# Designed miniproteins, single chains, continued (3): the designs that were tried, part 50

Each design is a single chain, and the fold is of that chain. pLDDT is the mean over its residues in the fold that is shown.

## One batch from the design tools (miniprotein)

Design m9719
Fold by ESMFold2-Fast:
Structure m9719 (fold): chain A 80 residues (1-80)
Amino acid sequence: PLLRLSPELLALARSVGATRDEYTPAEIALLLFRYLEDQGLIDPANPLVVDLRGTPLGELAGRDRLTIQELYDLVLSRST
C-alpha cells in the first residue's frame, strides 16, 4: 500500500531527493537508509545502531539512540 508521510518525514525525504508525498513501505525504508548514510548517523562501530542526537528525526522518534530496525518500525507506524 502507499503511505503518506507526515510533514516532518516529508521534509527529511525531500532533503535526499524525494519528490512525491506517498511511498510504499520499501521506498520509505530506502529513503530513510539514504538519509542515515548521507548524514553519517550510522554508528561505524555498530552498524545496526543510529545516533539521532540533535536531528529532526531524533526529535520525531523522541530518542537519540536506537537500532535501524526500531527506527524503520517507528517511521512506518507514523505514516498513514
Scores: mean pLDDT 76

Design m9720
Fold by ESMFold2-Fast:
Structure m9720 (fold): chain A 80 residues (1-80)
Amino acid sequence: LDELLEEIEKMAEQLPPDKKKQVLELVREARELHEEGKSEEANKVARLTRTAVIAALSGDDELAEKALKEARKVAEEAKK
């Protein structure tokens, strides 16, 4: 997980400020979920966030928005 989150943070440096902020918030939430023992949810959030970053860098804004929205839903549901 840590290696995946570091990769996401590095890629996010190339994103516009608004998208970078959203990605970094999801990275933080994934770390918190992992610390709580919710490793499956943490990995799912991380993978969706990585998909969103790759999509955004490739110019697929629709896929990026969908992946960010799904990652946020997974994180919010996991906090309950």
Scores: mean pLDDT 80

Design m9721
Fold by ESMFold2-Fast:
Structure m9721 (fold): chain A 77 residues (1-77)
Amino acid sequence: MEPSEEQKRFRELMDELLKLIDEGKSTEELAELARKHGVPEEVVELIREAPDHETALSILAMYQRGYSIEEIRERLR
């Protein structure tokens, strides 16, 4: 996990996700975009299961901060 370039990539991914949300795309589309940007399948699955777009973005933010899959799942309540 290298900071800087990977952090920039996650910010770019989140910007693209915000565009999809503005276009009315589903959480499934958000998950697919995250997968294309190299996000692990476990995190992509959490995004697909997110009840809303805000939760999906939160999952990506936690992953970018280095949270484990278990920690992210626990935080989703």
Scores: mean pLDDT 76

Design m9722
Fold by ESMFold2-Fast:
Structure m9722 (fold): chain A 83 residues (1-83)
Amino acid sequence: MMELSEDLEEAREVTRQAARLAIESGKPVTLVIEPTTPEHDEELIRLAEEVAAEMGLISGTAYINGRAVITLMTPQALEELRA
């Protein structure tokens, strides 16, 4: 589990690291956003989605206990979860 920083540059770097880990492991990797404002949380989610897409990953967002949780996975990992 990795936490996304409020710093957009740091959040981008953390997302790239998480994406690389998802590719290397072949397993889903989760990013957690500490709740700030809906606008800032949405900006971090969009940033993570963009970085994931650039790296060929699927991203999904869920809200768990008031926190935004972004899951990054390869298409292959998603197929395994469906099976």
Scores: mean pLDDT 77

Design m9723
Fold by ESMFold2-Fast:
Structure m9723 (fold): chain A 80 residues (1-80)
Amino acid sequence: SKVEEIAKKTKELMEELVNTVENNPSMSEEDKEYVKEFAENAKKYMEFLVKNNDLEGAEELLETVEKKKKEYEEKIKKLE
């Protein structure tokens, strides 16, 4: 389904975000913990959205994850 396709893309972006932040030695412990918690909460919420076939909610969560990934990519660039 379309919701499942969005869920897969969202999961991939979350995994990339977590890996990028976790593997950066200049990233604060607070930021690492925040991103891990964000990813866990996003995963649980996406599971709920898939179960309810909520396409609009899934698209909104994908946008939220994309914005969070961009935010952390910008933070990492400032650490270089």
Scores: mean pLDDT 85

Design m9724
Fold by ESMFold2-Fast:
Structure m9724 (fold): chain A 70 residues (1-70)
Amino acid sequence: GAMAAAEKEREDAKYLAESIVGLMEQMVKDGFSKEAIENGKKKALEYASKTSPEDRERIEKRANEVLEKA
């Protein structure tokens, strides 16, 4: 039912957000611009907003740390 669909959406959003943060780490290593990393953070936070508060906070902190290294 609707609950199963919402759960899958949250899980998919979590994996997408974490994948984007992983891509941001790789982009920093490859010398991408800080603007490109900031765009990655915006996308990661958009997906993270659909996850649990715990996952959102963890993903946001990691994305901010990656951006600081850029």
Scores: mean pLDDT 82

Design m9725
Fold by ESMFold2-Fast:
Structure m9725 (fold): chain A 94 residues (1-94)
Amino acid sequence: MDLEEVARRLMGTLTPAQRAAVEALAARLAPHLSPAEARVVAIRVVNALETDGPEAAVRTLLALMDHLGVPLSEEEAREAVRAAEAALAAAKAA
């Protein structure tokens, strides 16, 4: 599977606010994942954040990172989700 192509296609379907949230979250994951992996993970987490709220987003991030063999602490996951939530709020207020 060409993960970079998947990431580019998915990024193209996002609103500017969603894109800002994805980039904020992906930046937090950059030390652990490739840029394409970070964006795909971030897209799924931001979708969970918008549909089911921050606790669902934290659970989604922890599950995805565990699946990739890069475990995060709950605190690191909460900080990453807060960054995405702040970016969404800032973009919607503009």
Scores: mean pLDDT 82

Design m9726
Fold by ESMFold2-Fast:
Structure m9726 (fold): chain A 95 residues (1-95)
Amino acid sequence: MKLLTIVAGASILAAVLRRYGPAELAPAAEALQEAADVASEAIRNAPEDEKKQEEAVKKAVEYLEEARRLLRAADTPEGRWAARAVEALLKKIKE
């Protein structure tokens, strides 16, 4: 469930920021997409490997934390709400 939550949440946020966000948020959108890609790959290539799935969650969390840092550093209204969305996603994953 955590990997699917990362894929859905991070992919949607990355797509929204690429479509509607200012260009300065592009690095954050890239980090969000990398989190989604790591989670998606673990679902496809290691669906029965709990250890690999846990490692993928950890790596995806690192990308999500980097995205949150970049979003906060940009000091835009879009960066602020997107950073809160990433924070909510991180809280849900850490449950």
Scores: mean pLDDT 84

Design m9727
Fold by ESMFold2-Fast:
Structure m9727 (fold): chain A 96 residues (1-96)
Amino acid sequence: EDLEKLLEAVENRDVETLKEIYEKYKQYASPLVQKLLDEKIDWDYFLPPEVLRAEYGVWSKLPKEVVELMLYTALKQGKIPLSLAVVFLLALKKQE
C-alpha cells in the first residue's frame, strides 16, 4: 500500500517519492481542492510517521465528503505539510 511508501519516504526525507505519491493521488480530490493544494503545500516534513499513520487511520474511515471538506478547510486556513496532504489524498482514494 502507498501509505507504507509514504511513511518510508518521510522517514528518509525523500521529497521525490513524496511528490510522486502526491501527483498519483491528487486526482482523487476535487478540481478546486487540487488548485488549493498546488498553492498551499509546504514542501517540508513537519509530522513524524506515527502521526501520519494515526491521521490516516482516522481519515480513511470517514465519508469522502467529510475528508474533502476537512482538507479544503485546512488549505484555506494556511499551508499544510506535503506528507499530511498525501495522507488526506490516500484517504479520499480509499473512500471511492
Scores: mean pLDDT 78

Design m9728
Fold by ESMFold2-Fast:
Structure m9728 (fold): chain A 71 residues (1-71)
Amino acid sequence: GGAAREAARKARFEKLVKEYRERLLKDMYELLDRYNADEDSKKLAERNVDNMAAIHAARLTEDQLKKLVNS
């Protein structure tokens, strides 16, 4: 039924958002470590990555998120 398909689609989208967030966070930490950033800077960056991932999730389609994760 349509309800099961909708639930599966939402689950896939949420998984892609999580994977995208994890990739952004990894890249951010790699950059911060290269510049010897402190723990407070890393915590702020994590919050900023969370906000960025949420904004992108609201603006991007499932296909666009899938391409970003599989790049």
Scores: mean pLDDT 77

Design m9729
Fold by ESMFold2-Fast:
Structure m9729 (fold): chain A 76 residues (1-76)
Amino acid sequence: MIKGKVVDEDGNPIKGAGVYIPGTDYAALSDEDGNFEIKDVPKGKYTITVTASGYEPVSKEVEVNGDVEVDFVLKK
């Protein structure tokens, strides 16, 4: 699985941020504490993109070798 947290530059959690792997059906929304989890992702290398209203989109490349944790900091 892929899990992590979405925060702003001041470390405040962002609720309702879209976390997804472009070109796939794997997606999640961040909760009130900024936490997200995408389950059942096969092993491999993926680009994860995060979007939230009023923030600049961010992408990171991650390698899934089991459970992986990745955190995102969004800028307005």
Scores: mean pLDDT 84

Design m9730
Fold by ESMFold2-Fast:
Structure m9730 (fold): chain A 78 residues (1-78)
Amino acid sequence: MKVKITLTFRNGSTVTKEVEAETPEDIVLAVFEAHRLRPQEQVTSVKITTTGDAAVALEAAKKIEELYNVPVEVEVVG
């Protein structure tokens, strides 16, 4: 499924990454890869937007909340 991940940082800047994901772990990995674009910045929130399976995105959101201790929003579009 196609997933758009948006990270918001403490300084108010954002990074967006689009990936093809089949598992919650694919989404978690994409968050880590997006964070590596700004490794010195603290993540303050994550938004996951998907056109596919909400269950996979919700499971990924729980894992990300546990790993980063930040709020995660999940949006299903189309």
Scores: mean pLDDT 83

Design m9731
Fold by ESMFold2-Fast:
Structure m9731 (fold): chain A 66 residues (1-66)
Amino acid sequence: SAAARAEELRRRAEELAEEFAEYPGWAKMLRQMGEEIVAATRRSLELGDAGEAALDALVADHRAAL
């Protein structure tokens, strides 16, 4: 599901933030990206099927940044 994919990306961003714990600015940014993905997923689910394409685009954008 889209929610499961977003949670996996958030988890990966959190793992990466832990690896960059020596760089607080990077760690904060990575955690923030993960939270944004989860928030966007919740919003898309509230919009139903119409929101799924927007979520896929957001996930692709964040994946390219990681």
Scores: mean pLDDT 69

Design m9732
Fold by ESMFold2-Fast:
Structure m9732 (fold): chain A 65 residues (1-65)
Amino acid sequence: ADPALPAIPRPSREELREIVRNILKAMEDAGILDDEVLDSAARVIARTYGVPVEEVRRLFEEERK
């Protein structure tokens, strides 16, 4: 098993979806909802939480619809 690290725990798929949803709302409110900004956000989230960037990008596409 992976050892417990003193860092933000890796979110479940459902938790990731909520994170993505909240960021989408914030971007929409700020008026900066474009594909380049979304890709940058996806990369940051993927690195921060240790999840695949493709998974984050897919969640952004799903929540954007």
Scores: mean pLDDT 74

Design m9733
Fold by ESMFold2-Fast:
Structure m9733 (fold): chain A 56 residues (1-56)
Amino acid sequence: SEEVEKAIRIVRTLKAAGLITDEQAREWIERAKENPLEALKELLGVPDAQARAILE
């Protein structure tokens, strides 16, 4: 739950910064609800260890 919320906040921040579209943000939010770690890894292009640290 906390990891999902954190991943969603990151997606919303990227959208607010203009780095992704509203459509992409909606898709990433749904992916984050299913698997926040995997979604964040793909979204940011970071290894598992870094994604885990961000969600901690």
Scores: mean pLDDT 85

Design m9734
Fold by ESMFold2-Fast:
Structure m9734 (fold): chain A 93 residues (1-93)
Amino acid sequence: SKKEEILKVIDETIEKLRALAEKHPEYRSKLDEYIAKLEQIKRDLEKGELTPEDVLKALEYLYQEAQEDPTIPDEFVKVLKEAVEKIKEILES
């Protein structure tokens, strides 16, 4: 289902951000904050409190915030952008 595919994208995104936090411990606090937000989005989607479309909107918001924050590394911004694009593709399929 589209919900299961989106949950997989969220899980893969969290794993990528955790790997970046280990590679760049100077950004760990900021990355952990975004990971916590993604884990909450995942929980809300699993419980039916967010629709797949709501999840896309939430991730687009996180991507926008990260893109505008000069303290966030480009590698992190790219991970969020990829997650947004994958979810858009799932919703259009």
Scores: mean pLDDT 86

Design m9735
Fold by ESMFold2-Fast:
Structure m9735 (fold): chain A 91 residues (1-91)
Amino acid sequence: MEAGKKAYEAGKEAYEEKNGEKARKAGLLAAEAGSIAAKNKDGEGGSYASLGGLYAAKGGYKAKSIEAVQAGTGGALAGIGAAFEAGAAGA
């Protein structure tokens, strides 16, 4: 969950600052956090990673950075996958 929260905070900051480089880095953090959450069956961490990736993608759009949009989208998908997998493991 800590990695997911960091990605979420970084994504929000990048979005608020309209900073493409910060958004790209936040997207990569979200992808890493999603991977960690999937490995640990951490649905809450996966949810935070997906939100971080979404904010990173939005920040990339505002900054007109295709790299940030791609990184953020990848991070969001990784977080969603981790959250889904954790839910399936709990059933």
Scores: mean pLDDT 80

Design m9736
Fold by ESMFold2-Fast:
Structure m9736 (fold): chain A 84 residues (1-84)
Amino acid sequence: DLETWRRQGKSLLTWSLTYTEDANGVLRLDSFEISHGDDPRTREEAEALRDFARQARDGARVTSEPPGPERTHSLRGSTAFDPP
C-alpha cells in the first residue's frame, strides 16, 4: 500500500482524475492531479497516465444505459519505484 511504499523509501507517484459525462454521453475531463518526485521514472509514468486521462476524455461514448443530465466520475491510483 502507499504507506508501506513510503516507509520503504520508494519513489511514489499518486494520481487522481475527475471527469463528467453529459446527457449526450460526452466525457469532459474536469481535473487531473498528479504528484511525483524528481525520479525520471515517475515522470515517465505521469506521461502515461496523462495519455490514459486523454483517452477517457476523447474516446468516450455511453455503451450502457444513459445517465441523468450529468454524472461525475472519479478515478485514482498510485505506483512506486525502487529508490535510485
Scores: mean pLDDT 64

Design m9737
Fold by ESMFold2-Fast:
Structure m9737 (fold): chain A 96 residues (1-96)
Amino acid sequence: SVREKMEELYRRVMTALRQGILDGALEKGIEEAEKLVEEGREEAEKSGDEELLEFVERLERLLEEARRFAADPEAALAEAGADLSEAEVRAEVAAV
């Protein structure tokens, strides 16, 4: 099903990004994720599945944001931190 294809693509993309972070090689993780998303785009275009194409476009935007973070992590962290309340920070840490 299209949903199973989207879930598998998401899992692979997020795994590549997480592995890149853990290895201290985020840029490499982004490159691997971008290749997976490119394969997903080709599948969506061949199948004519608009839901899969919209999902791929959302992943492309996520990777663009990850690229901005990798290019300037200090600016990205400062922007993210400015919007977080103490309660939100505590909730996120407790959830891990």
Scores: mean pLDDT 75

Design m9738
Fold by ESMFold2-Fast:
Structure m9738 (fold): chain A 104 residues (1-104)
Amino acid sequence: DAILAASADRQYTLLDIFEGKVPAGHPVVLLGRDERAIEIARRLLESQGLRVFRLDVPEELARAILWAAGQLPREPRPDVEIPQEYLDLIARGVTFVDADSFIP
């Protein structure tokens, strides 16, 4: 159950999140398998008033979703088929981030 209030015309980057530029209530999906990284990321995102969801998918699919969401701009397109449901969320402006990017 994802309720989307995000702008379809804008994708936010990890840098936008760290700079506090993402509006309160915006949906953010965390990808990752490290529970510590996910908890750190959730706390930071929730402290900014963001709506945090977790998606537990295989690493290869997680990387494909991050690529499609524009979070991996220097990486080639993954060979993994991305389910339409995730493409729809990206098109509706949901931000997808790698939880591991939030650990030192």
Scores: mean pLDDT 76

Design m9739
Fold by ESMFold2-Fast:
Formats: structure tokens, sequence, C-alpha cells
Structure m9739 (fold): chain A 72 residues (1-72)
């Protein structure tokens, strides 16, 4: 469906940006990718692709800012 396609596109964008963003350490990039994949998996497991899209959009903004997980 459209929301599943949007979630997959957001995961791809997060992975590409995390790999290329100089503000993220290699560990930060791996954490960002892991969180994106987890959000997609939760959406599939719960049947809530809207939740996955919302979480992925929030994660994308944090990756753009260079702040993911343990960064302060």
Amino acid sequence: GALEAEADALVAEIRELAASNPKLSPLGAEVAEGLALLARAVGKATGDPEFAVEQLKRLLEKVKAGTVGFQK
C-alpha cells in the first residue's frame, strides 16, 4: 500500500543520509539504520504502517540534524 511504500522510501533515505552525513559517527550511522529498520518491522508486526511512517519521519529529521540516539 501507499504507506508501506512511503515507509520503505523513508528507510532508504535515512540509510543513504546516515551513510553520507559527516555529522554522524560510524556508530551513529549504524544506530540510525537500526532504528529505521526496527520502526519498519514494528509497523509490519502490529499492522500499523502509519506509526512506522511517523517514527521514520521523526528519525529522518534527527539524522539530518546529526543527532541520533546517544548524541547530546
Scores: mean pLDDT 76

Design m9740
Fold by ESMFold2-Fast:
Structure m9740 (fold): chain A 67 residues (1-67)
Amino acid sequence: SLAELAQQLMESARVTIGASEKAIKYYTEQAERDPSKREEYEKKREEALRVKEQAEELLRQAREALE
């Protein structure tokens, strides 16, 4: 059903958001610990932020589909 699909998408989005938040924290900490690789870690952090934003938008749309 549409409701079951929406629930699965919401769960997947929440998992992705959590993983992205851990990645953002990890790359932020690594950039502080190793200044020589700061640019590389900042780029990876930006990628993780984009993934998080996409997952948050998916979660919002899935919630609206149940209204």
Scores: mean pLDDT 87

Design m9741
Fold by ESMFold2-Fast:
Structure m9741 (fold): chain A 121 residues (1-121)
Amino acid sequence: DYYTQIVNEAAKGLAEALKILAEGGLEALKSKVNPRFLKAVQNVLDRSDLKDVPEVVPYLAAYAAQHVENGSPLSLLVSAALAYIVVKYQDDPELLTKLLRAYGVSDELIEEILEGIEKIK
């Protein structure tokens, strides 16, 4: 389904963003983010009253959205939501796994996201 495809393309981008963050920190991730996608996800976060989340969230979301080739407003919303829940629930891997699965993220991509989080800690 179109929704499931967007979710898993965004999740793949998010897993790659976490690897960049683990290897080179926030500055390395910032260097790979397109300013147009950053502005778009910041607008989504502002509209959702999520603008006070950690600085890393917009950059993770922007990088994830860049991975969705047939992007729509839905890809920005999904990327922002996935980045937000990953950062918010990073210390609760059981709950994070349940949330990602509920969003339609594949078990393989959930494992990659959890591995990325552990490498950052």
Scores: mean pLDDT 86

Design m9742
Fold by ESMFold2-Fast:
Structure m9742 (fold): chain A 94 residues (1-94)
Amino acid sequence: YFQELEEQKRLDELMERIFRGEPVAPEDIRRYLEKLSLEAKKALIDFIARRFGLPEEVVEALYKAVEDGDFDSVARAIAAILEGKTLEEIREAI
């Protein structure tokens, strides 16, 4: 119970940071992604795509990665986006 409550608080804080566009470590984003349904993961990608103006090919690559269960690649890509990295660096993460 205590571990689940502490983890949930951390996930809520991470969600707020992501929504504000603040830098978040890839490991923390991956942990957050693991707790989301497939629909919620895609909704998060849609939110980030609108906020940061991601091209369609990057959004489709992120959708494929979550469908394939490659959360490490998605987490690295989202972390790179939040840090203001180039599209090339974001594509390398996927």
Scores: mean pLDDT 78

Design m9743
Fold by ESMFold2-Fast:
Structure m9743 (fold): chain A 62 residues (1-62)
Amino acid sequence: AAHHAAAHRRMVAEMVAAGVPEARAIETGDRLVVLKVAQGQEVTEADVDAAVAEAVREHRAS
């Protein structure tokens, strides 16, 4: 849906700005969108902020 697509684009942009490689940012954004769709939930600003923090943590752990 357009809403999920917009949230995905924002997450990727913020993750890349935070130093996460673009391919990794896309993968992380895809995982959150899939999770939210499976839960029947919308992606919120808090979800985006949490996803960016998660991606930074995962990038550091990699």
Scores: mean pLDDT 77

Design m9744
Fold by ESMFold2-Fast:
Structure m9744 (fold): chain A 102 residues (1-102)
Amino acid sequence: VSTDAVEALKNKDYEKAFTTLSFMVDPKVVPIESLKNLFAGEYDKASAGALLLLGEMLFHLGKYEEAARFFEQALARSDELPPSMVEHARRLLAEARARLGR
């Protein structure tokens, strides 16, 4: 995920974050409609790839609890993700949990 997308999300500039992400992701994994639904809070309508991207952005913002929840939701639909993205999501989930662990 680009720093520009993370910065846009941090500033609540969802249109800029959405536009930046749409150039970086495979539309078959993260359709444009899934990104729109994600930013509208309609997570049930978002693709697994879109949930993974939101989790990764939250992880880079230090919101590990929220990031872990979105990684878990994306992994519950791991059949929709390329194997490399599934492994990446598992690694990020483990790291997010480690940072929350006491």
Scores: mean pLDDT 67

Design m9745
Fold by ESMFold2-Fast:
Structure m9745 (fold): chain A 92 residues (1-92)
Amino acid sequence: GPDPEELLEISKEQLEKLREIARALREGDIEKALKLLEEAKEWAKKLPIASQAEVNFYEELIELARTDPERALALVEERIKLRETQIKVLES
């Protein structure tokens, strides 16, 4: 599997991207949220541990941002909490 330090860096970068997406959704800037989601999806595809599940997560969020942005925000905020917990464990 990937090095714990590499996983920590990836997790921190993902957390920052998720926070930027959440900010755009809270502001009602759907065009910016969609751009950030597409960028996060392309970033995820290029990871050494690229996961189809991670790519699918961003694809689902892209659709939700267009159709139900409040639900998209809720899912992003849930993912932020999970990543914050994961980072704390990796920093232990």
Scores: mean pLDDT 84

Design m9746
Fold by ESMFold2-Fast:
Structure m9746 (fold): chain A 109 residues (1-109)
Amino acid sequence: EEVLARIAERIATADDDTREALQGKVTVYVALELLIEKGSTTREEVQARAAERLGVDRVHPGALGAALTYLEDKGLIKVEGDKLTRAASPEQLRAALEQVRAAMEAELG
């Protein structure tokens, strides 16, 4: 994904606050992508895919926690321990994914 690759490049030179914020956006995007693809995922799967997309060993714990809280507060996911499931329709998840993508593109401007 070109946008995710450009975000990863931006993160490499960003300060700690900007890096955590961008990691959070990528984590939201990855979680939505996995839930659209599979219907359910885990914290570790989201962590691993987001880290891979960002070119880091692990996503910041605060960024991961904030991303999952954001998605649950929006009614998009249900968090049950380490398991994440859809709380909204696939159409609503795709709309949220496009909003996050637009937000990441704005960060790159």
Scores: mean pLDDT 82

Design m9747
Fold by ESMFold2-Fast:
Structure m9747 (fold): chain A 61 residues (1-61)
Amino acid sequence: NEQVLALASYLKSLPASSRQQVAAYLIQESENAAQKEQVRQAIELAQLPAVQKQQLEALLE
């Protein structure tokens, strides 16, 4: 999915301190399960440090 890859690249380009805030915002603005799933996939594909990946995935609960 082109949008998922673009979002993953964007998250990776952000400073670590900004990634949690941006991810939280995207999850909050997700209007349906499909959009939330795209955010989850982007977090997985962004190749973030394991600790940060776990923190961002917790926001999807």
Scores: mean pLDDT 78

Design m9748
Fold by ESMFold2-Fast:
Order: sequence, then C-alpha cells, then structure tokens
Structure m9748 (fold): chain A 119 residues (1-119)
Amino acid sequence: PLEIARRLAEERGLVPMFVPLDEARAILAPYGIDETTEWLVLLVEPALAEGATPRQVLEAFLRTLLRPTPVAVDELSAAERERLGISSLRVVGLDPADAEARAALGREVERLLAEAAAR
C-alpha cells in the first residue's frame, strides 16, 4: 500500500499521510471507506504534512466540508494488488486543480494549529 500511495502523491506534488481508521470509517463511509478498508491515506500539500498531524488534517477536511474524492486506484489489476499485498486501500486527496479548496483546507489547518497552541 505504501509504494502506491507514495507514487500517487509524487505524481500530484502532494505528500501521503496515513490516518488511524477507527474514527474515519463511520464519517467517511459515503466516500468508500468502510469496514473492509485496511488503509486510509490523505494526499496533502507538503507544508501541511510538515506542520500538522494526520488527525488534524482529517479534522480540517471535515470542517471545510470538502468532499474527499477517492483517488482512483483502478489502474491496478487484482493480480497486482495481490502481489503488493493490498486487499483494501483508500486514498483521498484534494483535486490539484481546485485552488479554492486547497486554500480553504490550508486556512482551516492553520486555525486548528492556533487553537491547539492556545491550550
């Protein structure tokens, strides 16, 4: 799973962040994250990955009401998934073309970091 998430992120100029599944499954089930999902990965801008935890980034996605779009892994055959040891992988990220959504996520992460620092 790691090598595929890394390649998809590199192709988009983004960084993969691995998220604990327990809290994400119920909230993100409409986006194809369910009980069979073994890995949840967020593709985010490098600056967000350096300054925020995966949990903070997931919270920012939810607060901005950005609809996490599943990044297509449809290019992998069933045999390739088996060879790589992937039974279930979901990747969600920002549309690289949606500058407004990317800016909104960045602002929300900054707000969450400021709130954490004030505690």
Scores: mean pLDDT 62

Design m9749
Fold by ESMFold2-Fast:
Structure m9749 (fold): chain A 66 residues (1-66)
Amino acid sequence: DRENRLKALALHLLAGEEPDDERADELLRKGQELYDLTPQEVVDYLRGLSPEEIERLRELGRQLAE
């Protein structure tokens, strides 16, 4: 659903910004478990967002990562 897609997108965004490859892979796995997004779909969704919306996604991703 849309909520799980948003949560998956948040985890993919956080993973893309994570310098630790093992941690990034864990975040990507969690995202895929919630909603199956391809790398191209993630990029396309993120391109449509404002900086404020991106920051809200980062906060959501941080909450979900714990």
Scores: mean pLDDT 82

Design m9750
Fold by ESMFold2-Fast:
Structure m9750 (fold): chain A 83 residues (1-83)
Amino acid sequence: SVVREGTKLLREIADEAVAEGVAPRKAAQMFTAAALIMIGLITEGVPEREAVAEALEHLARLLEEAGAPRAAARAREEAERFR
């Protein structure tokens, strides 16, 4: 399932940000925000693969703002694989 793969990636990547100094609760909040974007896009009729790519791009931006450049880079790499 594309949605299961996307959800797993969003969670794993957000959790990796903890090693870069992001608080665990903030990492969980960033994961939740990205997952809500993914679900929102799917409910509006966006193809699942495209919705996952957009959610990963959004997570990358949040991670950069939070000071987690390595996790942000991974989020962008994974987003390209869904495009």
Scores: mean pLDDT 90

Design m9751
Fold by ESMFold2-Fast:
Structure m9751 (fold): chain A 95 residues (1-95)
Amino acid sequence: AAARRLLDEAIRVLREALEKMRKYGSPEAIEYVEEALQHVVEARNALDAGDTDAARKHLEKAIEALEKSLKVAPPELQDTLRRAIELVRAALDAV
C-alpha cells in the first residue's frame, strides 16, 4: 500500500535525522524527533491492524512533534526535518 511505503520511508528519514542530531547536540530537537518516530511506528502498527482512524491520529501527533523539533533545530537539520514532515503528511493523505 502507498501509505505503508511512505511510513517506512518516514521511519528511515527520522532515524537518519537522529544520527545527524548526535553531531549537532540539540537535546530538545532530539526528544521531539524520538516522539515523532514513536508516533509514526504506532501509525504503521494501526494501519497493519486496519485501524485507519488511529493511524491518522498518530500521524497528526507525529507532524506536531516534528514541527516543534523544526522550531528548535539548528539550521543543518532543518531540511531533513522538513523532508520528514512532507513524508508524514503524504502518508496521512494516503491513509
Scores: mean pLDDT 85

Design m9752
Fold by ESMFold2-Fast:
Structure m9752 (fold): chain A 64 residues (1-64)
Amino acid sequence: MPTREEVESQLRTLKTALEQGLVSREGVERGIRAMIDQGADPELVIELAGEVSEELKEAAERVA
């Protein structure tokens, strides 16, 4: 099960990649889905995504 720190780190990486145009919105959603599929708590992922960016929070809410 990913730790809170691992989930936050991955979400921050997705935010940076999205801002740099290296990943699409669909790519962010796939990254978040992969974290949940690996045992991350969907509620925790939504909470942490909201702390990182509004776009990641919206993606997490669509995936969870």
Scores: mean pLDDT 82

